# Designed miniproteins, single chains, continued (5): the designs that were tried, part 61

Each design is a single chain, and the fold is of that chain. pLDDT is the mean over its residues in the fold that is shown.

## One batch from the design tools (miniprotein)

Design m18108
Fold by ESMFold2-Fast:
Structure m18108 (fold): chain A 65 residues (1-65)
Amino acid sequence: SEAARRAALRARLAEAVDLAVEAGVDEGEILELVRRYGAAMAAGDEAAAEEVLEELRRLAREAAA
């Protein structure tokens, strides 16, 4: 269902944000990416939303290295 898909995407966003915070990524940068995710979802652009999730995870890995 769409509700289950949205819940899964929100869980992935929360996990990616937590990883970025733990890794020491700048709070302002995280907040900007969360806003971009919200805008993409509001526009129905799931590809752009997925790109934001991947970017959050990439930044977390780079900061942790």
Scores: mean pLDDT 82

Design m18109
Fold by ESMFold2-Fast:
Formats: C-alpha cells, sequence, structure tokens
Structure m18109 (fold): chain A 82 residues (1-82)
C-alpha cells in the first residue's frame, strides 16, 4: 500500500527535521514522493539513508528496519479499517 509507506516516510522525515537532520528529512520526503507498496523495500531504502547520513551501526540499522516494517504494516491495517 503506497499510501501507508508514504505516510510513515513523511512521519519519519518530520522526526528527522525536528532532530536537525535536514538532509535525511529531505531524502525521506523524496522517497515519499515515489513510495513503494512493499514495507521491506521502503525499510531497505531508509536503512541505506540512515547508514549514509547518520553513520548508524549495523545493529541500529537492523533494529530501525524491523521497527519501520512493523510500523508500515500497522499503518496498512489501520487504512484497511477506514
Amino acid sequence: NKEANKKVLEEVAGLAEDAGADELAKKLRELAENPSDDPKETAEKVAKLLKELLGLSEEDVESAKEALIKRIEKEIEKLKKE
């Protein structure tokens, strides 16, 4: 569901902007303009940005991917009810 992937990307971009990670926020919003239907694909793209822009450890990147997939899946289920 592209809408769920887009919404989560926009939310994470807002959090990045609030934290002062402006380049990360910009790149996340670019992903939101062309969202994937696959939560795993979205999580892989975000993980790449986290590694490249924030220098996160492999452990933190894997944790972030797991959390993002679960968040997108939850948003998909929420949208199905509406």
Scores: mean pLDDT 81

Design m18110
Fold by ESMFold2-Fast:
Structure m18110 (fold): chain A 105 residues (1-105)
Amino acid sequence: MEESLKRLRELIEEEQKRMEEYIKEEVEKVKEKLIEEMKKRGLDISELSDEELEKVAKLILITLMAAPVPDEEIKEYKEVYDKLSKEFQEVVEEVYRELREEALK
């Protein structure tokens, strides 16, 4: 009977690894789209750290997926977005709009 709890834990670990890989791939795709949009606008990519790009990409994904993420984590991501220059905020808005249009297919 206790053996069933160990099997459940193993299944949860396997599913968590799959979800982590999926989320990592999706974050990377959004980061690539952000970089492409910045390049199209002639913006200096080096003005944004990889950490800032990741947090903004996560904010876009959380918003699109309506993902159950803690409010404190969402606030952290929004604070990064709010600290961006107007030009970089416009990049985020365009990428969000494009991804939202793709998600409705």
Scores: mean pLDDT 77

Design m18111
Fold by ESMFold2-Fast:
Structure m18111 (fold): chain A 74 residues (1-74)
Amino acid sequence: SVAEVEKEVVKLEVLKGMFEIAASSNRMISERARAQGKEELAEKQEESAKELEKQSKEITKRIEELKKKVEQLK
């Protein structure tokens, strides 16, 4: 049903927000580590942030697909 799809969209929006916050946090930690000369730690945190950003983009695509389905059912 449309209502079930809309509930799934809300759930995915929350999950996306959590991944975006985590990615932002890891970028801040990476920047701080680099300022302290901890290059290896900075690179690991940057890689973690990039992976979280990639996952957020996949969730965004899923949300867009579900929204298109809702529009087609109206």
Scores: mean pLDDT 87

Design m18112
Fold by ESMFold2-Fast:
Structure m18112 (fold): chain A 67 residues (1-67)
Amino acid sequence: DSSDEGLGAARGAEYGTSPKEGSRLGAEGGKNSNGDGGQEGMDRMFKAAGKITTPEKGRRGGLEAAR
C-alpha cells in the first residue's frame, strides 16, 4: 500500500535529491580529489556563490560572508 512514498523518494534521488547514497558518494568523491586540486577549484566557486547567500559551511565561509 505504500508505493507513492517509496517511488517519490527514489525519483527524487534520480532528479538530484540524493538522500544518502548519492550524497555520501559525492562527498567522498569530492574529498578524494581535494588534494589533487579538482575540489579546490570547485570549492572556490561554491564559496563565491555561498558568499551571496550567506554560506553556513564551516566558520571559514561564514567569517568571509560576515566580512
Scores: mean pLDDT 45

Design m18113
Fold by ESMFold2-Fast:
Structure m18113 (fold): chain A 65 residues (1-65)
Amino acid sequence: MKKGEEVLKESENALKEISDRYRKAVELQKKDPEKGAQARKEADTSYKKNLEEVKKKIDEYLKEQ
């Protein structure tokens, strides 16, 4: 099982990936509003999917108790 520190590092890496996607979408929207809006929508979709996957993993971990 992962120790608390390992879980924290995994979460930080996931947040960095999501943050980078949103940052790129925002910068793109400043230069090309239509492409930026689409990239932001894609980032939103990826973020929601990642949230559901994280919740599912936590729930599965707790069920193993």
Scores: mean pLDDT 71

Design m18114
Fold by ESMFold2-Fast:
Structure m18114 (fold): chain A 65 residues (1-65)
Amino acid sequence: AMELQKEVDELLEKAKKITNPELQKEIYRLIAEARHALAQGDLDRARSNIDRAKEVLEEAEKLES
């Protein structure tokens, strides 16, 4: 659980740097879903949302480079 919380915090920091507003909103939404899952103790759902947020973040970074 602690490791997943750290990943969520790191994703939030990176998402703040994204300039594409649609992709930034999608990343924030996925992070919010991951946080909700963690609060419910659903680690599998939290991991899935974190992984998807990472995918969207990587795509946004590629589009901005």
Scores: mean pLDDT 81

Design m18115
Fold by ESMFold2-Fast:
Structure m18115 (fold): chain A 110 residues (1-110)
Amino acid sequence: AEEELLRIAVENIERLKQLMTDEGYEALRAAADAASDPAFREALKTIVDGLREGKDPEEIARELAKIVGPTGAAMASAYALGLVLRAQGRPEEAERFEQETLDRVNAASA
């Protein structure tokens, strides 16, 4: 369901908000600048700007869904969380949350 995909995005953004560092913001900006897909680049910028502005996770997730759809919002939020965790030297946790998100997205799409 669309509601479950948005919930996944909200949960990932809530975790991002708790874990954010200056290094995490720089990693997300670098990934956005390197992104060849304009929609994905805009999605990553939306996460960075929303977190910097202190927007609620629900608001950021809704803005993401307008750009990349609800599945895209869930996946982009997981990608951003993974980048921040890797920037913190936590690649195993990054892979775990990315896999958990993929599993939940697949379950929601069944």
Scores: mean pLDDT 85

Design m18116
Fold by ESMFold2-Fast:
Structure m18116 (fold): chain A 87 residues (1-87)
Amino acid sequence: SMKEGKEIQRKFINASDKDKRKALKELSDWLSKQSPELDAIKEKVTIELLGEVETGEKRFSEEIAYSLALMKEAIDKLEERRKKLKE
């Protein structure tokens, strides 16, 4: 559900550095459960969330694309927080 997804996203945003990989995996697993089509490219979704693939690729339904965008926002905010902590 979207409520469950938001809770997983929140856990990821608030996770300590050592737990971020675990939380990212939970996000990836939740996304794949939203659509069987995501199972075919689950690894690519995980790489996209890590920012290692080309920006703006949309291969999912509008609902899944929206969820992916929300997860990407969470990643971006995490990277901003890391940047501030590194300064």
Scores: mean pLDDT 55

Design m18117
Fold by ESMFold2-Fast:
Structure m18117 (fold): chain A 90 residues (1-90)
Amino acid sequence: DTSVVSLEPAKSEVAVGEPVELTVTNKSSNDTTVKVTFTSGDFKLTVVVHVAGGGSRTIRPVLPQAGTYTVTATSLETGTTSEPKTVVVR
């Protein structure tokens, strides 16, 4: 079965040093482990979170470098990756 995982940033733009609030939602009825990856140029940050079936989890990483970050979420149970989201740090 394919796990449905979505990403929703609270803001599309944050200041340098401000936490990025990102909500990971699991729309399946089963618990899933989600690997969230932030990428900008050579920078890569990976955060692993557990999200209950039908639930959500908010993560708040600090990205200290200005740039445009691409964020994806991958379910470790299904290997399915979400559509990418963009967060700008200025």
Scores: mean pLDDT 79

Design m18118
Fold by ESMFold2-Fast:
Structure m18118 (fold): chain A 82 residues (1-82)
Amino acid sequence: SAGVERVARESVRLAAEELGVPVSALTEVPYEKQSERARAAAEIAEEVAVRAINEGLHLLPDEELLRWLREAVRRLAARRGL
């Protein structure tokens, strides 16, 4: 669905921004060939997206969804010492 695709896309973008890697490092490079930092961003993006979709957050207005995704990304990055 459009909502699920939006959550996946924004989670990848926000995780890449937070960890300072280009989005292409996550989307154009196979996981096993990614840098340690890019793999961390990919893992954060997946966890954030799955959690948001399971909680129905993909149905929220853009501003509310993006605030939640940013906070979730920051929290997970901080937990990893990144």
Scores: mean pLDDT 85

Design m18119
Fold by ESMFold2-Fast:
Structure m18119 (fold): chain A 78 residues (1-78)
Amino acid sequence: AEEVAERARRLALEGRLEEALELLLETARRYHGDDVLRLIGAELRAIGAYIEAERYLERGEREKAAEVLAEEARAIAE
């Protein structure tokens, strides 16, 4: 959980939001791939976090973008 959160945070701090989204979607499939409804829920949350992070980056709030993606990655991995 913490490892994937730290990787998502690092990608976001580097402005690599699409790669961070791909990491969150991969994590959703790994942790929830055997439950279709849980998987869909996790994928929707990942996309929502990506959109929110993009909005923070547009405002220059890079640390907030990283925190949003890291928190969602941690939630998906649990």
Scores: mean pLDDT 84

Design m18120
Fold by ESMFold2-Fast:
Formats: C-alpha cells, sequence, structure tokens
Structure m18120 (fold): chain A 75 residues (1-75)
C-alpha cells in the first residue's frame, strides 16, 4: 500500500527562492512531459523512470511549500 501523505510544512526559504526552485524543477518536468507527449503521439504508453517520478514528486512538494509560504505572507 502507498504510504500516507506526509504533512506539508512551511519552508524556511523566501517566496523568491521557492519560485526559483519551482522554475528549475518545472524545466525538468517539461522535458519529461514532452517525451511522454511524443510517445503518446506515436501510440506508445506513457512511461516514467524512478528518477522522473522523483522529479515530479519534488515539483509537487515545492508547489505545496510555495502555497504555504504565500498563505503566511497574506496574513
Amino acid sequence: SPPPPRPVSPSPYSIDQLQQQFNSIQGQVDVISRRNRQRALNGQPVVYTPEERGIIQQHVDVQSQLSLQRQQQDS
């Protein structure tokens, strides 16, 4: 069974630093997405390597941290 989702905690990084991390990871996610889009256009199944799944998870984690950090500044 998959592990339960871990609690998302606010990052000590600034919004700008988190945005830079997000943009960097987004570039890696875009490469993965383009490859899988090309596979789909060729009638091939979408495939993720363990490394690529890690990149996608990191992207989600940074997005969550960015959201929490923005909420802290809105208060």
Scores: mean pLDDT 76

Design m18121
Fold by ESMFold2-Fast:
Structure m18121 (fold): chain A 89 residues (1-89)
Amino acid sequence: PSVNVKPVVEEILKPLGLSEEEKEAAVEAIGLAAATGRSIEDALRHLAKTSELSEAARRLLERLKTDPEFRKAMEEAKEKAEELIRKAE
């Protein structure tokens, strides 16, 4: 994909205090979910099994369950990523 969603996702998640590995996992999960129409949970489950970010992805899955503000931020980041991908096409 020619669209870089990383800056937008990082800006939305900035107040949430993520580590650098967690930020990378979030960017990858949001990008995958936005590009494929998958849920964020499905994207994080995929990364937990298939990527170098598997540990960070598992931590983000747990936070999605316990932190409603984090869940809202991840959904907002996905919507913004979907908008960027559509406008670049």
Scores: mean pLDDT 80

Design m18122
Fold by ESMFold2-Fast:
Structure m18122 (fold): chain A 96 residues (1-96)
Amino acid sequence: SSVRQQQYDNLRQQMLRQAGRLLDTARRGQQGSRDDAVSRIGRESGRLTRYGRSLISQNSSDGLSLGLGIGRALSSLPIARQYADQMIDDLQRHYG
């Protein structure tokens, strides 16, 4: 229904905004502010994983595609790679 589509679109936009913030945090950590960045990346990647699971539950193929795309972007940054790999693995398991 249009209501469910609107709710999905809103959640998708929230995930994209949080992903953008996390990518910026990881880029800054890669350049120098590492200790705080590592802790923040761990917490924020957990939240992104929850967003991804919710999206997959509502639209499995789009939710997984978006989650994997975000995970790959994060894994390109060495400071975030461990958390990105954990998120990708979690989302693939949740997808089934």
Scores: mean pLDDT 85

Design m18123
Fold by ESMFold2-Fast:
Structure m18123 (fold): chain A 90 residues (1-90)
Amino acid sequence: DPLERARGAGYALAVNLLENLTPEAIEAMRNSPDPASQAALRLIELLLNDASLAEIQAAVRELLEARGQPVLSDEELRAFAEGMREALHA
């Protein structure tokens, strides 16, 4: 199921980002010229500030595009964002 896969991937990414979240890692991403690092930092800031699902969904799309990852459908991006939010409440 593509939606279950997207949700699981979102959960896993959120866990990974939060587990490795240090002041040094944040500063490294902030100072990086890499678009993927900037997109990851944006996504972390949205997650920590309980941003809307739509804002998280848009940030996920930008991150995946910056990483050269496959384009997800709007439904898969929503499931991915929901998975990320579930990780914050676990």
Scores: mean pLDDT 82

Design m18124
Fold by ESMFold2-Fast:
Structure m18124 (fold): chain A 95 residues (1-95)
Amino acid sequence: TDKLIEEAVRKLQEAIRLTLKAGKESGKEDIAKEAVQYYQESILYARNKDFKMAIEYARKGLELTKKLLKSAPDLAEQAIRKTNEAIKLLEEVLK
């Protein structure tokens, strides 16, 4: 399961990078930074094996990243995809 956790964390780190780029492109860096804080909390919970909280915080980050879709669609869509991939991996660990 440690391998799935590390893969999920890597996906969340990619989502952070893409969300920050989307925030800069959209002029909504404040929203992007807030989303990143939720993704960082998700990573912390995942490493502490609190997968329910990790999923919850990843979903909170996802909702904020979605607000970047209108102004930075390509980067925001990539960040959303990486976040959904991470959530799926965390759900597989939780089962």
Scores: mean pLDDT 90

Design m18125
Fold by ESMFold2-Fast:
Structure m18125 (fold): chain A 74 residues (1-74)
Amino acid sequence: RDELIRETVQRILDAADPDNPIERLAAAVYATILRRTEHLASLKEDSEKIAATSSNPTLVRIAQILAEGAEKLL
C-alpha cells in the first residue's frame, strides 16, 4: 500500500512539465489528495470524469494516474 502510494505520487509528479509552475502546482495538489483521501471510490469516479471531460492533456494524464491508483488502493 505505502509503496503503491509512493509510486503513484511519483507518476503524478512526473506527468507535469517541470518548467511550468501551474502544472507543477496541480501535480503537487493531486498527489496530496491521493495521500490524504479517505474517499478512494469518490476520488476514482471524479478522476475518471476529469479524464473524460478535460481539454488539458496534462490534467487528463494526471487524472488517469489518479483513477488507476485509487482503483488499486480500493
Scores: mean pLDDT 78

Design m18126
Fold by ESMFold2-Fast:
Structure m18126 (fold): chain A 64 residues (1-64)
Amino acid sequence: EEIEKLRKAAKELGVEVPEDATPDQLLKAIIDAVRKKYPLEDTEKQREEIRKILEKAGIKVNEE
């Protein structure tokens, strides 16, 4: 279930991932896409933005 939501989030960010991608690989692709938008920002800010993007795509995440 969550893997499908991660795939949608990656697709909406314009990221292509292998069909065999694991949830971790999908999350890393999303992280890389966010880092591309904020290449020199704080890592903490990047993580926060990633969580917001995932939640906006229908994936609920906690602050931790």
Scores: mean pLDDT 68

Design m18127
Fold by ESMFold2-Fast:
Structure m18127 (fold): chain A 77 residues (1-77)
Amino acid sequence: VDEILERAQKILEEAKKYAKNPEVLKLLTSLVNYAIFAAMTGDLDTANYYLDVAERAVELIKQGKEEEALKLLRDTL
């Protein structure tokens, strides 16, 4: 659970720093919340999957590919 929370915090900090589109930040926040909820219910596979997708979206944002990140987040949620 601590590792999930640390990953979640890092994802949101990076998203706030690099995301220019408020919808991307909103979807990343939702995905991170779903990951935390899955971890709380004991579904670590789902929690790790959502965090992996969120981390991929952050990498796309950092590369200036924010529209690709938005599509990835919409397809996942």
Scores: mean pLDDT 83

Design m18128
Fold by ESMFold2-Fast:
Structure m18128 (fold): chain A 77 residues (1-77)
Amino acid sequence: SIRDQIFTDMLVMAASGNVFVAKRAKEKGLDELAKEQAEAAIETAEIAREMAEKLNDEKSVKRAEEIIEEARRILAE
């Protein structure tokens, strides 16, 4: 439904925001904040990916996967 599409988009946006904050925190040497925000991004993006898969929204699935990969890379550094 259009409602489920809107909620999926909102979750993708929220996860994107968490990655943005994580990257900025890392640039400033705020390692604990970067870790917390990267972990939040993974959690939110995994929910978004599951919802997008149920909607057959390939674009949102791909975006959620990109967010998860970027956040995991931040945690691995």
Scores: mean pLDDT 89

Design m18129
Fold by ESMFold2-Fast:
Structure m18129 (fold): chain A 71 residues (1-71)
Amino acid sequence: MELTTETRRLEGADAAVAALEELGERATPEMREFLRRVAEAVRRQQPAAAELTVTRDEEGRVVDLEVDLLP
């Protein structure tokens, strides 16, 4: 199994939420729930930017996510 890691920087809460929703379209069930909770946190915190480090499996499904919310 080969995992692919990608880092995305999003400016503003709305862009970050949209990216998280897009990632949820091709995620494992556990990751979809996690992404939903992260999106709720982003909506609540209204960060100026977000940096997302996304790990995907060989089928392109999101299996891990690291989130850095910038003020």
Scores: mean pLDDT 82

Design m18130
Fold by ESMFold2-Fast:
Structure m18130 (fold): chain A 78 residues (1-78)
Amino acid sequence: MEELRKLNEEYLARLKPLVEKLLNNEPILTDEGKEIKDPKEAEEYIKKQLVKAQKEIAELIGASEEERAALEKMIATL
C-alpha cells in the first residue's frame, strides 16, 4: 500500500502540471527535455504517461491480465 501511495503521489505531482499546461495551450516539456507544442502530440504524451501510471499501479495491487487489458483498451479510446 505504501508503494502504491507513493507512485500515485509521484504521478499526480508530475501529470497535473502537464494537464494544466495543455488546458492553457502552453508547450509541455517531456522528461527527456523535448518540448511538445502540438496539442494533439501533448495529449498523446499525457495519455501514455497515464497508461504507464495505471499499469504500475495495477501491477502493485496484483490486477489480473484481463483487468490490465481492459484498462489499456479504456485509455486507448479516450
Scores: mean pLDDT 68

Design m18131
Fold by ESMFold2-Fast:
Structure m18131 (fold): chain A 90 residues (1-90)
Amino acid sequence: MVSPETAEQLRESTKQDIESAKKLVEEGKKKKPSSSEISAGYLLVVSARINIDWLRKAYKDDPEAQKELDKLEKEAEEILEEIKKIAKEI
């Protein structure tokens, strides 16, 4: 099993990936939508979802961590739905 420090670093990186994905989607919306920004946002969200699944196992007995992961998973789903809407308009 990875160290607790490694798990915490992955948790923080996952939060940053979701925030970066939000920014990329917003940039794509403000400019004429480009596949580049949308594709980058999509890859970050997919990576974040994989990390969330792993983090749920790492923090199985930590209810506060599980609450944060629930929030991050919801945010990731919202970003994916936004990307899906933008893709239909391209």
Scores: mean pLDDT 77

Design m18132
Fold by ESMFold2-Fast:
Structure m18132 (fold): chain A 62 residues (1-62)
Amino acid sequence: MDKEKFDKEVELTLKIIQETVAILSLQREIKRNPENAEELQKQLDEEMKKRDEYVAESEKIR
């Protein structure tokens, strides 16, 4: 096992988990604060984009 490859894979997996938690938190916040839904939706879209980028990078190193 390549330690550098393994460490990078773990790092990306943790980032994917962190972004997933942020996405779920933002979805909950949109339901709780409909007044801020437009701003929260923009943040949600950005977090979803970041997660997708980390997923794509993770797939390239597997």
Scores: mean pLDDT 80

Design m18133
Fold by ESMFold2-Fast:
Structure m18133 (fold): chain A 95 residues (1-95)
Amino acid sequence: MEELLKKGKELVEETERAKSLFYEVLLLGQQNPGLNTPELLELVKETKELLLRVTNGEAKILDENSTLSGEEIKEKVFGPIEERRKEGEKLIAEV
C-alpha cells in the first residue's frame, strides 16, 4: 500500500505548507497593516488559493469573514487544516 503512504505524506506536507503561508500572511498584515504592495497582494492570493485547495473549500471563511480578527480567522481556518493533516497521518499510519 505504498501509494496510500505517498498520498498521506503529500497531504501532510501540503497542509503544513498552507499553515506556514497563512502564518506568514498574518504576521505581515499585523506588522504592516496599511501595506498594499503587489508582492503582498500576490502572497495573500496564493495563501487563500492553497488554503481553499487543502481544506476542500472550508477555508473560504478568509473571503467571507474578512472582518474577523486575525486570531478568530486563525482558529476557524486551523480546524479544517488540522483535520486534513490528520487524514494524511491516518493514511500513513494504516500502511
Scores: mean pLDDT 66

Design m18134
Fold by ESMFold2-Fast:
Structure m18134 (fold): chain A 75 residues (1-75)
Amino acid sequence: SHEARLQAQLAAGEALLAAGRYAEAADAFTPIAVDPRAPTELRARAYELIGEAHRRLGRDALADVNFARARELRA
């Protein structure tokens, strides 16, 4: 299913984060975050994880934008 594919992509991105591969992790989460068919909570989680990846790379402004998008989706 579409949701199963997105969950597998999320898991792959989380493995990349755990491995310290932050730029690749952000790339893995991006299709989930911008997918209009993804459940809102899945998109919010993807934005949160992209923000975390950017923060680990020292990209504070990009991290803040992604954290803000996650909060907005959950508001």
Scores: mean pLDDT 89

Design m18135
Fold by ESMFold2-Fast:
Structure m18135 (fold): chain A 55 residues (1-55)
Amino acid sequence: SNAEREKQLAEGQAKGDAEFAARDKALTDRINQVLSEIQKALDEIKKALEEIKKA
C-alpha cells in the first residue's frame, strides 16, 4: 500500500540521518580529545613558567 511505502522511505531516511549524525559525533569527539591534550600541555608550560618567575 502507499502508506507502507511512505513508512519505509521515512524509516530509511531517519536511519541514514542517524548514521550520519553518529559519524559526525565520533569525528567531533576525536577533535575535542586532541584539543584537550593540547590544553593540558599548555597548562604544564604555564606552571613551569610560574616556577621560573618565582625563582
Scores: mean pLDDT 86

Design m18136
Fold by ESMFold2-Fast:
Structure m18136 (fold): chain A 62 residues (1-62)
Amino acid sequence: SAAEAEAAMKKLAEKAKELGKELGVDFSVEYEVVGDNVRVTITAEGVTRTLVLPAENVIAGA
């Protein structure tokens, strides 16, 4: 469900932010559930990239 994908994305974003701090890189993660997909926008060191992932893959990865 969209709620499960959102919860999973929150966990993944928190892990990415922690890893970024350990590596000395500032990570900013924004996400949006769009139908059966999750749009993830990652900004690291001023570089922004957008990824589109199946919601099920995000849930499975969390």
Scores: mean pLDDT 77

Design m18137
Fold by ESMFold2-Fast:
Structure m18137 (fold): chain A 91 residues (1-91)
Amino acid sequence: LSKLAKELTLRASELFDQALETGDEDVAAEAVRLGSESLVISLGDMGEGHATTLAMGTAQLLGVDLDRMLAAMSEGVERGRKILEEEKKKK
């Protein structure tokens, strides 16, 4: 899990930098999705609150569609929850 969370965070960071440079909404949405997934894997239920803040902050800073960022956040949260449930079944 630690390695996966690190890889997701690094990729999200790279995409977020690209979105800041280009204003590309699709790149911003992918960054929010991967960042939200990493936050949930790292922090569990607490990560969902942080993921919502990431989505809202990204929409405000980049002037991109809030509903699109919230949808990306929800997808990332769902992916993170599924990963945590699978790991819970292993031990």
Scores: mean pLDDT 82

Design m18138
Fold by ESMFold2-Fast:
Structure m18138 (fold): chain A 113 residues (1-113)
Amino acid sequence: ITREEALKLISELLDKFNELLDEFMEKHPEYRKEIGELAKKAFEEIDKVIDEFLSKPNPTKEDYIETLNKIKEIFKKFAEEMKARFPELQEDIDRVYEELLKKIDEMIEKIKS
């Protein structure tokens, strides 16, 4: 996989995360500020992971899969923090998390093939 292809796939994943967050915030406007704060923290952690990946001169497929697995852990932590703050929103939070996991798993499968 090329660096350009890897960046395109990561961009698509981040776009999906932003779309799901926007929909979630629109559905739960009273929590928008707190959701935004947690999301910002998750994006900052993802940015560090991407920066580490981009620092590699010749990234391998394995490096990219490792990067995606690190992003999975960030999404898991984000979902856990969201459910801790908003237990009444657990079902909607789990739905968003499941969609993000599915997207990452599809990306990993494409890289392995």
Scores: mean pLDDT 85

Design m18139
Fold by ESMFold2-Fast:
Structure m18139 (fold): chain A 65 residues (1-65)
Amino acid sequence: SAQEKLNEALKKYLDDRSKEMQKVVEEGKAAGLSPLETIKRIDEVAKEVHKKYAPEIKKLNEEFK
């Protein structure tokens, strides 16, 4: 099903993103980065993880939105 495929893709995306995001948040806060600067770094790592799953996620989201 579309939901099953999306769930599997999102699970991997979210897992990778969560791990990288948590590291960026903790490191950013420890280094005294502003929340906005931390968000920028999160956005960068999220884009990299998203690009890995973008073909399937975008197609599923656009077709089954």
Scores: mean pLDDT 75

Design m18140
Fold by ESMFold2-Fast:
Structure m18140 (fold): chain A 64 residues (1-64)
Amino acid sequence: SLVKQKAEQAVELARQGKFEEADKIVRELGLMFEAGEIDLKTLLDVENEIGVEALKYAVDKVTA
């Protein structure tokens, strides 16, 4: 599905440290949630995975 593709793309971009690009896709998913096209769990799962990747990246880069 388009939703699954967007979610996977956003998480992969976050793993690469491309957080601005990941945030753009999360914003698109947020608009889909507001339109009733996806459930809250789907949105929260993606945001949580990106948040975890952002914390890993910040710890690695800030402490370097």
Scores: mean pLDDT 79

Design m18141
Fold by ESMFold2-Fast:
Structure m18141 (fold): chain A 86 residues (1-86)
Amino acid sequence: SAGELVLRAMEALKQGDFQLALELLKEAQSLLPKDSPLRRAVAYARSLIEQGVPSQSAFEEAAPGLIRAAQQEHLPELAKRLEELL
């Protein structure tokens, strides 16, 4: 699922694996509708990595938006698992 890909991407980003995080975020973005709040948050996280923001800074900047988007799309398990990474 797109949510599972987002979670794995954020775990990878927290561990400094920006290449794996980028790959997983690209896949998640392809599975999400264009008008999805989660897709917008994923695109933002992806843009931070592609612009060379360090992994930990990209994680800290992107995580709050992804948690909010997961809550807006009624994905409580994804929101909880993302909060556990903080």
Scores: mean pLDDT 85

Design m18142
Fold by ESMFold2-Fast:
Structure m18142 (fold): chain A 74 residues (1-74)
Amino acid sequence: SIYEKIKKALELVDSLDVPPSVKAGIRAYVIAELLGLENPEGVARAALQSRGVTDPEAIAEAIELAKKVLEKVK
């Protein structure tokens, strides 16, 4: 079930040792990817930037963490 994959992914994100603002971006990427949205990276970047995460390196690291979460739920 897609809902079970989302639930597991969100639990994995909550377990990460990163700030809440970064977790919001990781959640956005993971949910967008699991729902089949066309631009998960753009959705994640918007979520991160709206929460004050504007450093390109920090954004890239958040997206890489999101990809690792996805590999554990696919």
Scores: mean pLDDT 86

